# Designs tried in a protein design run: designed miniproteins, single chains, continued (2). Part 10

Each design is a single chain, and the fold is of that chain. pLDDT is the mean over its residues in the fold that is shown.

## One batch from the design tools (miniprotein)

Design m4315
Fold by ESMFold2-Fast:
Order: sequence, then structure tokens, then C-alpha cells
Structure m4315 (fold): chain A 98 residues (1-98)
Amino acid sequence: SSIQQQAQQAGSQASSPYGQQGDGTMAMYNSIKAMMDAGMSPQQIIDSMQTSAQITGHNTDQQIQQVGQLTGQAIQAIQDGDDDTARQYIQQANDIIS
């Protein structure tokens, strides 16, 4: 189904260090939004983003935890319809993993 295809594409980007998720705030926002639209839980999305941060090899455990926290806050902002706040949190997360 289209939902399964979106989940697979979003998951592939989150698991791949070459998926360009760390190269820009908009790419990360779109990936999170796609995972949400695919019906992934906030925790599954957070886990995916933390895995991406870990794979880069230059992030500390603290930075990986911060990416998870910021991703969770961004998901909540998207659910509340506050895309500007969501993008701010995502930019902070991207700045950590870039």
C-alpha cells in the first residue's frame, strides 16, 4: 500500500547515513512528517533519528539523547499544528548531527 511504501522510504532514510537527513532541516522535517503520516509512533521516529545520529560516529551519547528529545518536541509541535516551532526543534537536531 502507499502507507507501507511511505513507511519503508522514511525508514530507509532514517537508517541510512547517506539519506541526507543530516544535510538539512527541511529534509529532516519531511522525513519525520512522512514517518508520522505512515503511522509510525513518536518513539519509533525518535529511535530512527537517534540511530542516524549514532551512525555518523562523531556524536556523543549526550548529543544522541538531545536529538531524540528535539525530535519528540518537533513531533508534538507538528501534531499541535505549530510547524514553525517544529522546524526550530528540527533545525537544532540537524545542527547536532550535521
Scores: mean pLDDT 72

Design m4316
Fold by ESMFold2-Fast:
Structure m4316 (fold): chain A 61 residues (1-61)
Amino acid sequence: GSLLKKLQEELQKLIDEITENIRRADEAGAEVRSRAAENVLKKLTEQLQKLLDELIEKIRS
């Protein structure tokens, strides 16, 4: 695959890892803190995703 494809796959893995860490923290019973962390990490993940999408677009353009 192209470098672009590898970058997209790496981004998806990062998102999956963040999501899984939030899920595991929730299962550990730190429910109030895990929900706050979930909201922050979800928003951060969306910002990183947007930033990388913009970078990918500029590379392809």
Scores: mean pLDDT 69

Design m4317
Fold by ESMFold2-Fast:
Structure m4317 (fold): chain A 70 residues (1-70)
Amino acid sequence: SKEEAEKLIDELVALHREKARELESQGNYKEGIIELVRAIADRAEAWVGLERNDPNLIEKLKKRIEEVKK
């Protein structure tokens, strides 16, 4: 559903932001900035998928979330 997709997009963005915060706390500022750029890119791609009614969007988002968790 659109609501489920929006929730997963918010989770993906929050995950990138948390990873960026962790990197910044370690002094890895450049990697932190890269992570924030990835958040913007992933959010934009996901919203394009939402607007296009991509039937695979939910599975793509779940897979991407697992990739970012590593």
Scores: mean pLDDT 86

Design m4318
Fold by ESMFold2-Fast:
Structure m4318 (fold): chain A 93 residues (1-93)
Amino acid sequence: SPEAEEAVRNFQLAMAYLVLGKEEEAVELFLKALEHISRLDPAARAAALREMAALAQQYEPEVVDQLFALVEPKLSPELKPLADELRALVKQP
């Protein structure tokens, strides 16, 4: 779906911007990705989160942890469970 594609694309850009030291832009893109995920049905959401987790696994664990630490204080109650689920999936081999 276009919504799932936008979520994955925004997350990929967030990781790229974070590696470049552009923390503010990375956080904004990650929040946009989670917002797109929040609009998906449960099956599509699970698939998109797994794709995002696979992308995150291409980066150093410290970079992924930094992104989650930066976004945590800006997460709404609606987005926090999605961020938590994504973080759990990133830790799976």
Scores: mean pLDDT 87

Design m4319
Fold by ESMFold2-Fast:
Structure m4319 (fold): chain A 62 residues (1-62)
Amino acid sequence: MSLEALAAAADPARFAALLERLRASRRPPEGPSPEQVAVQQELNRMVKALQDAGVSPEELAL
């Protein structure tokens, strides 16, 4: 899997996830786990592929 593919598919979402992890560092460790972040990155790539296939953007909200 290439970094370029991930960046093109989920760059803004990945950046937002990193900011949330930084924010969680300021609080007790109750924030999203690294595993959840990795899963979300994969999910966002799948969503991009589905959008290209004609799936509605409402899926991004979930």
Scores: mean pLDDT 59

Design m4320
Fold by ESMFold2-Fast:
Structure m4320 (fold): chain A 83 residues (1-83)
Amino acid sequence: KAAWERIKANADAHREDIEKVSREGLKLIDEAEKKYNLSSQDIARALGVLLRAIADVMEGRMTPEEALKQIKEAIEKIAEKSK
């Protein structure tokens, strides 16, 4: 399966970047939940953004810094709509 072999190779090549985005992204979601009192649905939306950003980093389409910026901006937008 060509898609799965590509995903494994990309995950191996970007392991450190994936770990960094995952760790820092989860920290951003945790901090936002404490600050904005996010609903379960809003947390799920934020996690969806994190997973997509990890996929983009794994594919080499986005740097860890770009991914973390996108996650932060998405969390702020979710929090704004919850008011």
Scores: mean pLDDT 79

Design m4321
Fold by ESMFold2-Fast:
Structure m4321 (fold): chain A 55 residues (1-55)
Amino acid sequence: MSVEEVYEKIKELTEKLGMDADGLDKAGVLAVTVYGAEAEVVSEAGKRLAEELGL
């Protein structure tokens, strides 16, 4: 998966999980464990989303 695809998936999951740091962390775990995203790609996408959300 590309960073952009992972970013959109993490954003969708974080929106459902509460739009906070805990929700972002859980979304990242789900992206790796359920959707098979690479941890490095999830880390990069997660940083971009955290900056966008002010986390």
Scores: mean pLDDT 80

Design m4322
Fold by ESMFold2-Fast:
Structure m4322 (fold): chain A 62 residues (1-62)
Amino acid sequence: SSAAQAEIDAINAQTQARLKETLANSKANNSSPVDLAAASLQIIGEGVDRQVAIRREERARA
């Protein structure tokens, strides 16, 4: 549905914003590159999981 697509687009925008914030915080705190990479992967994974959940809910209602 168009509503599901809009929600997925919002999740993508939120994921991008979180990645930018994480990078800025890592620079401010002099975090290790490994910690930054781990945090970034977790943020990306959470975004993907949310998108999958929305698609599954849409299919379940059909």
Scores: mean pLDDT 82

Design m4323
Fold by ESMFold2-Fast:
Structure m4323 (fold): chain A 68 residues (1-68)
Amino acid sequence: SEAQDQAIQAVLDALAHLEESNGDLSQLVAAIKSAVENGADKKAIVNAVAEKYPQYANIVKSVLDILS
């Protein structure tokens, strides 16, 4: 859905901010939590991250596991 696509995009935007802000994880964690609460599929989130930012796929998986 469009809402799920927007939620996934917010996670990708937070990862871009992480690279610019020298490791501000607070925005990434907030974006992941918001995406899950808005019904974004966890597998779709991980796949989108692995495609654009493969180095961050494991940290995103870890955050999703904690939120489960």
Scores: mean pLDDT 79

Design m4324
Fold by ESMFold2-Fast:
Structure m4324 (fold): chain A 55 residues (1-55)
Amino acid sequence: MIDDMRDALVKAVEDEYGEESARAAEEAFDEAYKTTSSITLSMARGMEAALKTAK
């Protein structure tokens, strides 16, 4: 289920970088998945958004 992958990403980002980064990761994941339907690309986009927010 895609929700499980999304939840795992958000949880991992929150634990490592905090709530703001987790929110950015979730939003970027949803945007990428809506556009590409690729879990791998959505995970990558989510992580990139998290890292930018954590700066």
Scores: mean pLDDT 79

Design m4325
Fold by ESMFold2-Fast:
Structure m4325 (fold): chain A 61 residues (1-61)
Amino acid sequence: MVLDYVQALESASDLDAALKILAQVPQEQSEALLQALEKANLPPSILSYAKFILKEKQLPG
């Protein structure tokens, strides 16, 4: 699951594609995905945006 999101983000050509992938990430997997993204070869803009979205998903309900 987490690796599927990493691969999808690595194949994303723009922020819109990345946002659609990030919207599908469960809150429970956001921390694991954040750690996996630090080892992924993402453009800085996409990486920064992904970290922002994933941190927001960790807010208490």
Scores: mean pLDDT 75

Design m4326
Fold by ESMFold2-Fast:
Structure m4326 (fold): chain A 99 residues (1-99)
Amino acid sequence: SMSDEEKIALLEEQLAAIPGVRDAAVAAIEASPLPPELKALLLEAVDASAAMLERYLKLQLEMIRNKADKEEIEKKKEEITKEYQELSEEFQKRIEELL
């Protein structure tokens, strides 16, 4: 198990990395030979994924800094994970409809 200070440092590092990872994904999609409508949908999915990851990491950071109990943190993480899974399933269906 990591200390709270180590967890905070890793979460801040992950948050700082999101723009770079997003930009790399965008560049890869735009360079691909995919149809424009599929590229647009994939770009939307990348933006949604980046926003959810940022929300997830910021929530964890806030909960640790506010000394929230482990059970409260896990409950909030599960809520975000469920929302992301539902969003992911919606994007998968939309992508399959274009293929």
Scores: mean pLDDT 84

Design m4327
Fold by ESMFold2-Fast:
Structure m4327 (fold): chain A 95 residues (1-95)
Amino acid sequence: SILEQVEAALKQGDSERVVELHKNAPSPETRTAMAGLVAFHRDAEAARALLDDPNPKVRVYWALGLLLASEKAADEAKAASPTHRQAVKEAEEMI
């Protein structure tokens, strides 16, 4: 499954491969599961890159993963984009 490929990429530290696999995951449910795996592995680079997820609800889970991996990267995301700032703020409210 695509989630098995994501897990393998995360274990190898291959954040670029996670971004490629995200492009092939049209389902918001699958992308939310990917966000959970990225959060578990604390991959701040993958989480930061995928804050542009087309679904605003899925963006919150990517932002949660970013917060858990790196508060500094989450603060940088809030400064860089209003949409990223909103996702990070909603993720902060979940903690």
Scores: mean pLDDT 85

Design m4328
Fold by ESMFold2-Fast:
Structure m4328 (fold): chain A 55 residues (1-55)
Amino acid sequence: MTPNERRLEQIRSLLSPEERAVFDEFEERVKNNEPIPVELWERVLAAYEKVEAQL
């Protein structure tokens, strides 16, 4: 696992179940080279910023 993957995993573990589902959907879309909706991206960024402030 890369350092970036480890950091994302750590952040993901601090998220609520609802926020984790958003992250899971984002990661699967990225892996499948699918377009990421703006709404999904905004939710990911909001959750990331909220949790990263605690790290």
Scores: mean pLDDT 73

Design m4329
Fold by ESMFold2-Fast:
Structure m4329 (fold): chain A 79 residues (1-79)
Amino acid sequence: SLDDEILLALADAQAAILRSKYGPEEANLVREAIRTYLLKGDKEKADELLSKLSPEAQADARRFIEVLEKDRKKMEESR
């Protein structure tokens, strides 16, 4: 649960960067997709949410998911 809280905080930080570039609605959609993918493992729902974004925002969101997945694996290896 603590790792999930840290991952959500990192996702919020990444979403703040996207908010400055794309606006709050797209940033919130990215945050929800990241949360759905990482915490629930629901890749289909996450992809559905990402499909509502522009191609550029989808690419940014997928990069953030990759970074957060690597961070999660590092946390798992440290425990």
Scores: mean pLDDT 74

Design m4330
Fold by ESMFold2-Fast:
Structure m4330 (fold): chain A 77 residues (1-77)
Amino acid sequence: SEGFELGVLVPLKEIEDLLKKAKETGDPKYAKEALDIAKKLKKLVETNTPDSPVKEEILKKLEELEKEAEKIIKELE
């Protein structure tokens, strides 16, 4: 579904790219932006997606990305 690709897969890639940029530049602003996107996407997925194995995998991945972002922020600040 194009809506799933644009609404979920593209933001997931943006989060991963921002976390990589935070590590490469040493600038916590990119990890903070990644964390904001991850939290917003998690809320959107929890509210608007029917319960499914795919939903569970996405929510788990988002939780892992949020934890990674928070770790990077702490390490760079």
Scores: mean pLDDT 83

Design m4331
Fold by ESMFold2-Fast:
Structure m4331 (fold): chain A 97 residues (1-97)
Amino acid sequence: MEEEIIKLLNEAKKIVESLDIPEETKQRILDLLNKAIEAVKNKDYQKALDYLMGARAELLRAIKEYPENKEKLQKALDLVDKAIEMVRQKLLEERNS
């Protein structure tokens, strides 16, 4: 599970790094994705969820502001949404322990 979440987030990072969008926007998203990856590695799924929700919000804003990059941004968003679902499943498993 953790390896799959990290793989999804690394794929999202590669897409974001390839985008022709302002560097400040790109770095905000990459910072949030990197923090989410580290939280997942530390099994801090609540913190990972918080960072992923932040990355999701930034990606949604970027889709609206940079429509020329919409297709690539949507692919990154889809990967982040899959990672969010997996992190939520981990939080549910920990709650039922």
Scores: mean pLDDT 86

Design m4332
Fold by ESMFold2-Fast:
Structure m4332 (fold): chain A 75 residues (1-75)
Amino acid sequence: SAALVAEVLALLDETLELATRVLKSQGKEDLAALLRQSAARLRDLIAQNADNQAFLEAAKAALERELEEVRKLSE
């Protein structure tokens, strides 16, 4: 579903933004750059699997868990 793809991509963007901000605030700019590269590869994988409902739902669940953990670290 195009809607599910959009949700997963939005969740990836939110998680990446928060995680890279935390890493940069700690002076870990090399790790922030690596995370951005990993996120770009994941975006490509999501695009390649746009019709794979099970993959998209699993990716959404995984990103929601990661976002929750990163939010705890940003406090």
Scores: mean pLDDT 85

Design m4333
Fold by ESMFold2-Fast:
Structure m4333 (fold): chain A 81 residues (1-81)
Amino acid sequence: TKSVATILATVEKDLLSEDPSSKPTILEVAIEIARMSILENEEDAEAFKEWAKTQSPENREKLLKAIEETLKEKELKELLE
């Protein structure tokens, strides 16, 4: 969606414009944004997974893990409600 595209564009812009040493911090921000977006819209998870595949193996693994954990958490909350 437009909101996911905006978030991904912001993260990419920050990764390209920021000092290389700040990449871990920007990645952590991206993970939190993905987590929050997925909690509101499960369809955003697919967009984040697709974007994550373009990242380095280490970043991809961290992003995919965060997305999977968020989806799992959402499912658990639905079961508890």
Scores: mean pLDDT 66

Design m4334
Fold by ESMFold2-Fast:
Formats: structure tokens, sequence, C-alpha cells
Structure m4334 (fold): chain A 70 residues (1-70)
């Protein structure tokens, strides 16, 4: 299923030294947060999750977390 594949990918990113949370923030939630913050680059990365590199996804998540603190 899509959720199972997404959770597996998030777990893989976390295991590879990604940010804390792993599966805590689903792709759709990350897209919504990025749009809310006006981060168009992160929206594009999350919308193309399956084609995006794990490093790009990790960087986008970090940017969103930093902006949420502001």
Amino acid sequence: SRREALRAREAEIAAAGGGPGGVEMLREDMIEEARKLGDKESVEIFENWEESKAEEIRKARKRIEEKKKA
C-alpha cells in the first residue's frame, strides 16, 4: 500500500542518518507544511517523493522544522 511504502521509505531515511521522526510526518503532511511556509522547493521535493533523493528529502524536512520554530 502507499502508506506502507511511505513508512518504509521514511524509516530508511531515518536509518541513513535522516532527521528525528522517521514516519512521524507523512508525505502529505510535509507538503502541507511546506506550502504553509511558502517553501516551494520543498513542496516540489515532497510531491516527487519517489523520484527525489533521500538527501534532498532530509534537507527539505530540516528546512521545514527550522521554519516552524520561527
Scores: mean pLDDT 64

Design m4335
Fold by ESMFold2-Fast:
Structure m4335 (fold): chain A 63 residues (1-63)
Amino acid sequence: KLEQMVEILTANFDVDPEKVAELLKKNNLDPSSAVPYTVGALGIKVAPERLLAVQRKLEEIAD
């Protein structure tokens, strides 16, 4: 799960895989909070629609 979530986040956002992995681990791999938490912590600016689309992809992997 962690590797798949990191891959989706790094494919959609210009982020460091190691930092994203650490943030996801601290957030207990929760898909519903993983994207907003990652974006907030890394200072990434993206459209809300894009954030929701990525979050839904993460939720599909979590199930």
Scores: mean pLDDT 73

Design m4336
Fold by ESMFold2-Fast:
Structure m4336 (fold): chain A 66 residues (1-66)
Amino acid sequence: SVQQQAQQVLDQGTREMTRALRAGDREAAKQTAIRTANQLVDLGVPEADASQAVADAYRRAAAEAA
C-alpha cells in the first residue's frame, strides 16, 4: 500500500538524517530531508503532510544524534 511505502521512505530518510547529524553534516541531513519529502509527495502524500512527517522525523533524528 502507499501507506507502507511512505513509512519505508520515512524510516530510511530518518536513518540517513540521523547518520548525517551524528557526523556533524547538517547539509547532508537537510538534503536527505528534502529528498525524503519529495519521495513522499511522489507516492501521493499531500505536500503539507509530507513536510510535517519529515519535520517530525528530522526532530527525532536530531534528538537521537545528540
Scores: mean pLDDT 88

Design m4337
Fold by ESMFold2-Fast:
Structure m4337 (fold): chain A 85 residues (1-85)
Amino acid sequence: SKIEEEYEKEVEKIRELYSDDQEKRDRMLDALTYYAALKLLKEAGMGRKPVTPENIIEAGKILGKEKLGEELAKKIEEMRKRLLG
């Protein structure tokens, strides 16, 4: 789907553009992950729901993108642990 293709392309761009700056790369990847999760929720008709692993997984199932939903949910959980301690 377009959302998966766009997400993968943007991940590659960020990794290439910030190859020598780990801190900026990590920050940009976190922002992309959050944006992708919001977009997935919106496309699944769940734009009103909070960005939680459970809601992201459900959105992935609705769109037939269970693997993407699970991947984004894991990344959101890791991001929350990293940013909030």
Scores: mean pLDDT 81

Design m4338
Fold by ESMFold2-Fast:
Structure m4338 (fold): chain A 75 residues (1-75)
Amino acid sequence: SSEEVARFVGLVLGAIAALDEKNYDEAIKILEEGKKRFPSVKEEFDKAIEAVKNGDYEKAREELLKAMRKLDESL
């Protein structure tokens, strides 16, 4: 579980870093992989991807925070 948490946190931080660097295609790729690895937060990652595609980067970050809270509740 701690390894799964570390992988999840690393993936979310990677997506945030890509957003900060305005590397939106990379952020989407990271989140698409995240959906496959963490199906419990697929809805939040889907919404984050849609927000990135729409240029709503604040909403994308909000959905990633929701994904982090949801995973914490399942531990």
Scores: mean pLDDT 85

Design m4339
Fold by ESMFold2-Fast:
Structure m4339 (fold): chain A 95 residues (1-95)
Amino acid sequence: MEDIKALEIALRDLDTAIEAVKAGDYQAAIENLERAKRILEGLAETSPVPELYRKALEAVNKAIEAVKAGDFDKAIEYLRESKRIVEEALEKLRE
């Protein structure tokens, strides 16, 4: 149950980051991405099946780097990739 709640928070943070990038609020985007990153790092450390969380974490790290580089199209692409992976993890935990 705690993992499901953590993933739901991470998913919300990723959605907020996508909207922040689209709105030009890059500080809010990075703050939400760093929260999602911390959640995914914790899940990767404590989960018996960490690979999916590590893959999502890699996409979040690439999104943060893209935002900092001013490559907002790639940032949104990596954010959508991370969101899809988090949604997959959440579906597996709900089954």
Scores: mean pLDDT 82

Design m4340
Fold by ESMFold2-Fast:
Structure m4340 (fold): chain A 87 residues (1-87)
Amino acid sequence: SLMEEAEKLLEELREKIEEAEEKLKTASPQEQYDLRVELLEWVREKAKKLKEIMEKLSEEDKKRVEEQWNELERRFLGLYLRALDAI
């Protein structure tokens, strides 16, 4: 179902963000750059697919998915902001 596809994409996004959080803790500056570039590209592609699915969902399901995406987006942005905390 479309909801199952949306939930799978949200789970993949969450897992990838958590993986990136751990890798960034021990990565060299070059590895941090490469990881952030890769993460940005990957998240962009998954977010595009998620938005395409959301257009086909009921308003109730769309709101639920949007709330979860907004939370994950904040976490994703937090990964970039954490690099500034060391300055």
Scores: mean pLDDT 80

Design m4341
Fold by ESMFold2-Fast:
Structure m4341 (fold): chain A 75 residues (1-75)
Amino acid sequence: SMEEEQLRKFERLVREEFPEALKLYPELAEEILERFLGLGDKLLSSLKDPELKKRAEELREEGIRIYEEYLKSLE
């Protein structure tokens, strides 16, 4: 479905694009996080399927954990 495709794109964003962006542009880390959270919130508001919405929420939380691990890596 279209919603499953949007979820797959968000999964790639969370697991591949987001950590790569943090590594490439450390000076923009807070802006990158803000953009990521905004994209996650927009996806959550657009999803109608409650199961896919729950999975998107889990991916958003995974992204937050990636950011926390990134911050720890700077120590």
Scores: mean pLDDT 87

Design m4342
Fold by ESMFold2-Fast:
Structure m4342 (fold): chain A 61 residues (1-61)
Amino acid sequence: SERVVKLIMEKTGLSEEEARALAEELARDPTAAAVRLMLEYGLSPEEAAEIAALVAEEYGL
């Protein structure tokens, strides 16, 4: 979904292609999504939760 991709790009600075790949990875491992965003990309708990929640909604998790 374009909403998830745009949000990831805004929060992480990744390219559109990289953000789309990350969204798919987070959808495959939703239990670790927020922790991965915090550890790998340095996002705040609030930012990580926002992305993880949107991924869950858009991918039907």
Scores: mean pLDDT 81

Design m4343
Fold by ESMFold2-Fast:
Structure m4343 (fold): chain A 100 residues (1-100)
Amino acid sequence: MPSLKEQLEAALAAFKAEVAALRADASLSDQQKSDRITALWRALLGLLLEAYRAGAVSREEAIAFVREAAATLAPLAASQGRTWTDAAAEAFVDSLLDSL
């Protein structure tokens, strides 16, 4: 079986591909796209937390992972006048780790 870190890297690649496919799918409403992207994001974060708890990734790697994953949502964030910064990524990871 692949390692937790390899599973996390594969999950990130799949997340990027699925978000792009959902955005391109003209058969889905904006609400359906939003709900599915939210579900994919929650699944990705769950795997990240499991990898962090298992010691497979460091805090710095977790921050970098969240930053990279959030960048796939940057066009949506930009349309809302929002910027994903390093400080925002760190605060988000801190909030997630506090939930453990």
Scores: mean pLDDT 71

Design m4344
Fold by ESMFold2-Fast:
Structure m4344 (fold): chain A 94 residues (1-94)
Amino acid sequence: EKKKEVELLLRRAEQLLNAIETMIDSAERQGLLTPEQVERYRAKVEEIRSKLEEARKLYDQGKYDEAMKLLKEIISELETLGNELEADVRAARA
């Protein structure tokens, strides 16, 4: 059962990461972010992607409790990043 819980968290983290990347690309294309903001967000995405790879490695090793803990941290970071990105985009449109 723990294996299935980790698989669900992995899918959620992947979905959130893809949504954030799509929003960054869209906002950059529309000129809603400065080059410095784009660089900052892309750097954060790369950091989170590396953590997600570590979570996948833990899952492959059967370390489900460790993978679950890391995935919860990743999801929290992605939710925070998404909120910051949405706020920056809204400020630029105002």
Scores: mean pLDDT 88

Design m4345
Fold by ESMFold2-Fast:
Structure m4345 (fold): chain A 71 residues (1-71)
Amino acid sequence: YLDSVRFAGRVAIARARALGSEEAVRRIEELTREAIERVQQALANGDDQAADQTLTDFNVRAGQILAEAEA
């Protein structure tokens, strides 16, 4: 989960940089930091479903930020 979130974050940040949107980069960096914290908390509680949901939510929100940056 943590490696999956970090990888997804790096990919999303690279896409935001390719779009030339410093705002999208900052938003995705913050989203990645928040997602890592949530996954760490979920894993500490033995809640694999919450960790999986956090990764799913991250991908949706990062996709929305990138779509806004393209507009």
Scores: mean pLDDT 82

Design m4346
Fold by ESMFold2-Fast:
Structure m4346 (fold): chain A 77 residues (1-77)
Amino acid sequence: SEAEEKAVAEYKPIADKWYNKELSNRELGEILGVSPRTVAKADDKEKVLLFLKKVAEAAGRPELLEEAAAALAALRA
């Protein structure tokens, strides 16, 4: 779909930069909508889920957003 294509085009380059360690905690926090301190404390699994949440929001997929949010909550249980 157009929304899915737009979400991939928007977030894939950012995820690639994160994977290559090219983003600061502040830059990643601004993109993911969390504080730099939250990014600093997050493990790679939490960061992946934060990216999935943003992609789901951009793609207009509320069911996937809910699943990502539930997985994030489970990591903190």
Scores: mean pLDDT 80

Design m4347
Fold by ESMFold2-Fast:
Structure m4347 (fold): chain A 84 residues (1-84)
Amino acid sequence: SDELAAQLVAALEAGDVATALALVRELLRGNSPEGRQALQEALNRVLGRPVIPESAVRALRELARALPDVAALQTAVALLEDRR
């Protein structure tokens, strides 16, 4: 949902890994296309910023480490590395 995506963006930008992890798990619960789309939209919002907060960079790295099977998170971290 758009609300869950917005909450995920806020958690990532705050560096709140625990909240971000819970929100990603909720978005991916039931393996719905809508949940996967909302996750991708949240990641695109964070990655689309002209300057990505260091708190969000660290949170994304920790999230990708915690969820190695989530391809969207692995791709987001790879894109962050390409931008450095």
Scores: mean pLDDT 83

Design m4348
Fold by ESMFold2-Fast:
Structure m4348 (fold): chain A 98 residues (1-98)
Amino acid sequence: KEKLIEEAKKKLKEGNFEEAKELALKGSNPLKQEFIELLYKRVKKLLEQAKKNPELVDVEEVKKKVGEEMIKVLELLEKLSDEEVREMIKEMKEVEAK
């Protein structure tokens, strides 16, 4: 349980977002898994946007910053109740529906 989230954070520090996702999903309950899936969908769009403008942004620097923020989000998720996670998922889905 705790080891899987710590390994996920390590993979994020290494820039291995796909392995970090799989580890985080295995270490999480179904509600937190839904939140992680939505988070990774947003991260994928952000990285695709950076790759389209490599002359304006350093893709590796963006990837590093995204990894650092994702580690903070995983740490926050470990502290949140299921009800708080449900509210966050609802807000994220409402933003994507627009």
Scores: mean pLDDT 77

Design m4349
Fold by ESMFold2-Fast:
Structure m4349 (fold): chain A 72 residues (1-72)
Amino acid sequence: SGARRRQALATLVRAARAAGPEARALLDRAFDAISAGDYQTAAQLFLETGRLVGVEDEAQIVADTLLQQQAS
């Protein structure tokens, strides 16, 4: 659902902000990729961020959502 996707993104963003500048830089790049319509790159960057900050399940939900939008 949209609520689950928003909650997953919120969790990922909070974890990245707590982890520091490296994780924030990955998030900035992911959002830049979304703005460019590059959902494949955005998904990869969110997965990398989730791995770095220990919220891989939430990052996977975000990535899967972006890849589904790209496939549509």
Scores: mean pLDDT 84

Design m4350
Fold by ESMFold2-Fast:
Structure m4350 (fold): chain A 83 residues (1-83)
Amino acid sequence: MEEERERIELDVDLALAEIMIAVGKLSLQRGKVDEETIKLLEKAIEILRRVLERYPDNQTARDALQEAEKILEEAKKKVEEKK
């Protein structure tokens, strides 16, 4: 039960981060990036960093973190260009 609980928590955290990343990517593709998009990507990064603190060799989390950080940089650049 405890091992299954840890796996479920990992899977849920990864799924939440992936959804937030997908929303960020969609916002970038549609050119509708705002501060809310940035907050979602920052939250995804926080979740992925917590996963990697517990599971440092988790390749899925490492790849998702790299993608989220790249998307966040692009989102911040576009928000700055609108000011």
Scores: mean pLDDT 80

Design m4351
Fold by ESMFold2-Fast:
Structure m4351 (fold): chain A 68 residues (1-68)
Amino acid sequence: GQELRDLVLRLVALKLRRIGLEYDIDLLERSDLPEAVKNSRIEALQREIERIDREIRELEERIRRLES
């Protein structure tokens, strides 16, 4: 149904955003910024990835329930 479709599209969007955040971390690690600035920004991006990972798990559980 439409609910399953909407959840799958949201899951795809979150997975793409996660890839973008991992790319941003890689760019920061390769930058010439001061170490304290890099560490602070990487920690913020890692916290955002943790939020996304929790939302992905919740969506995957909801999708699994709808497919049951």
Scores: mean pLDDT 88

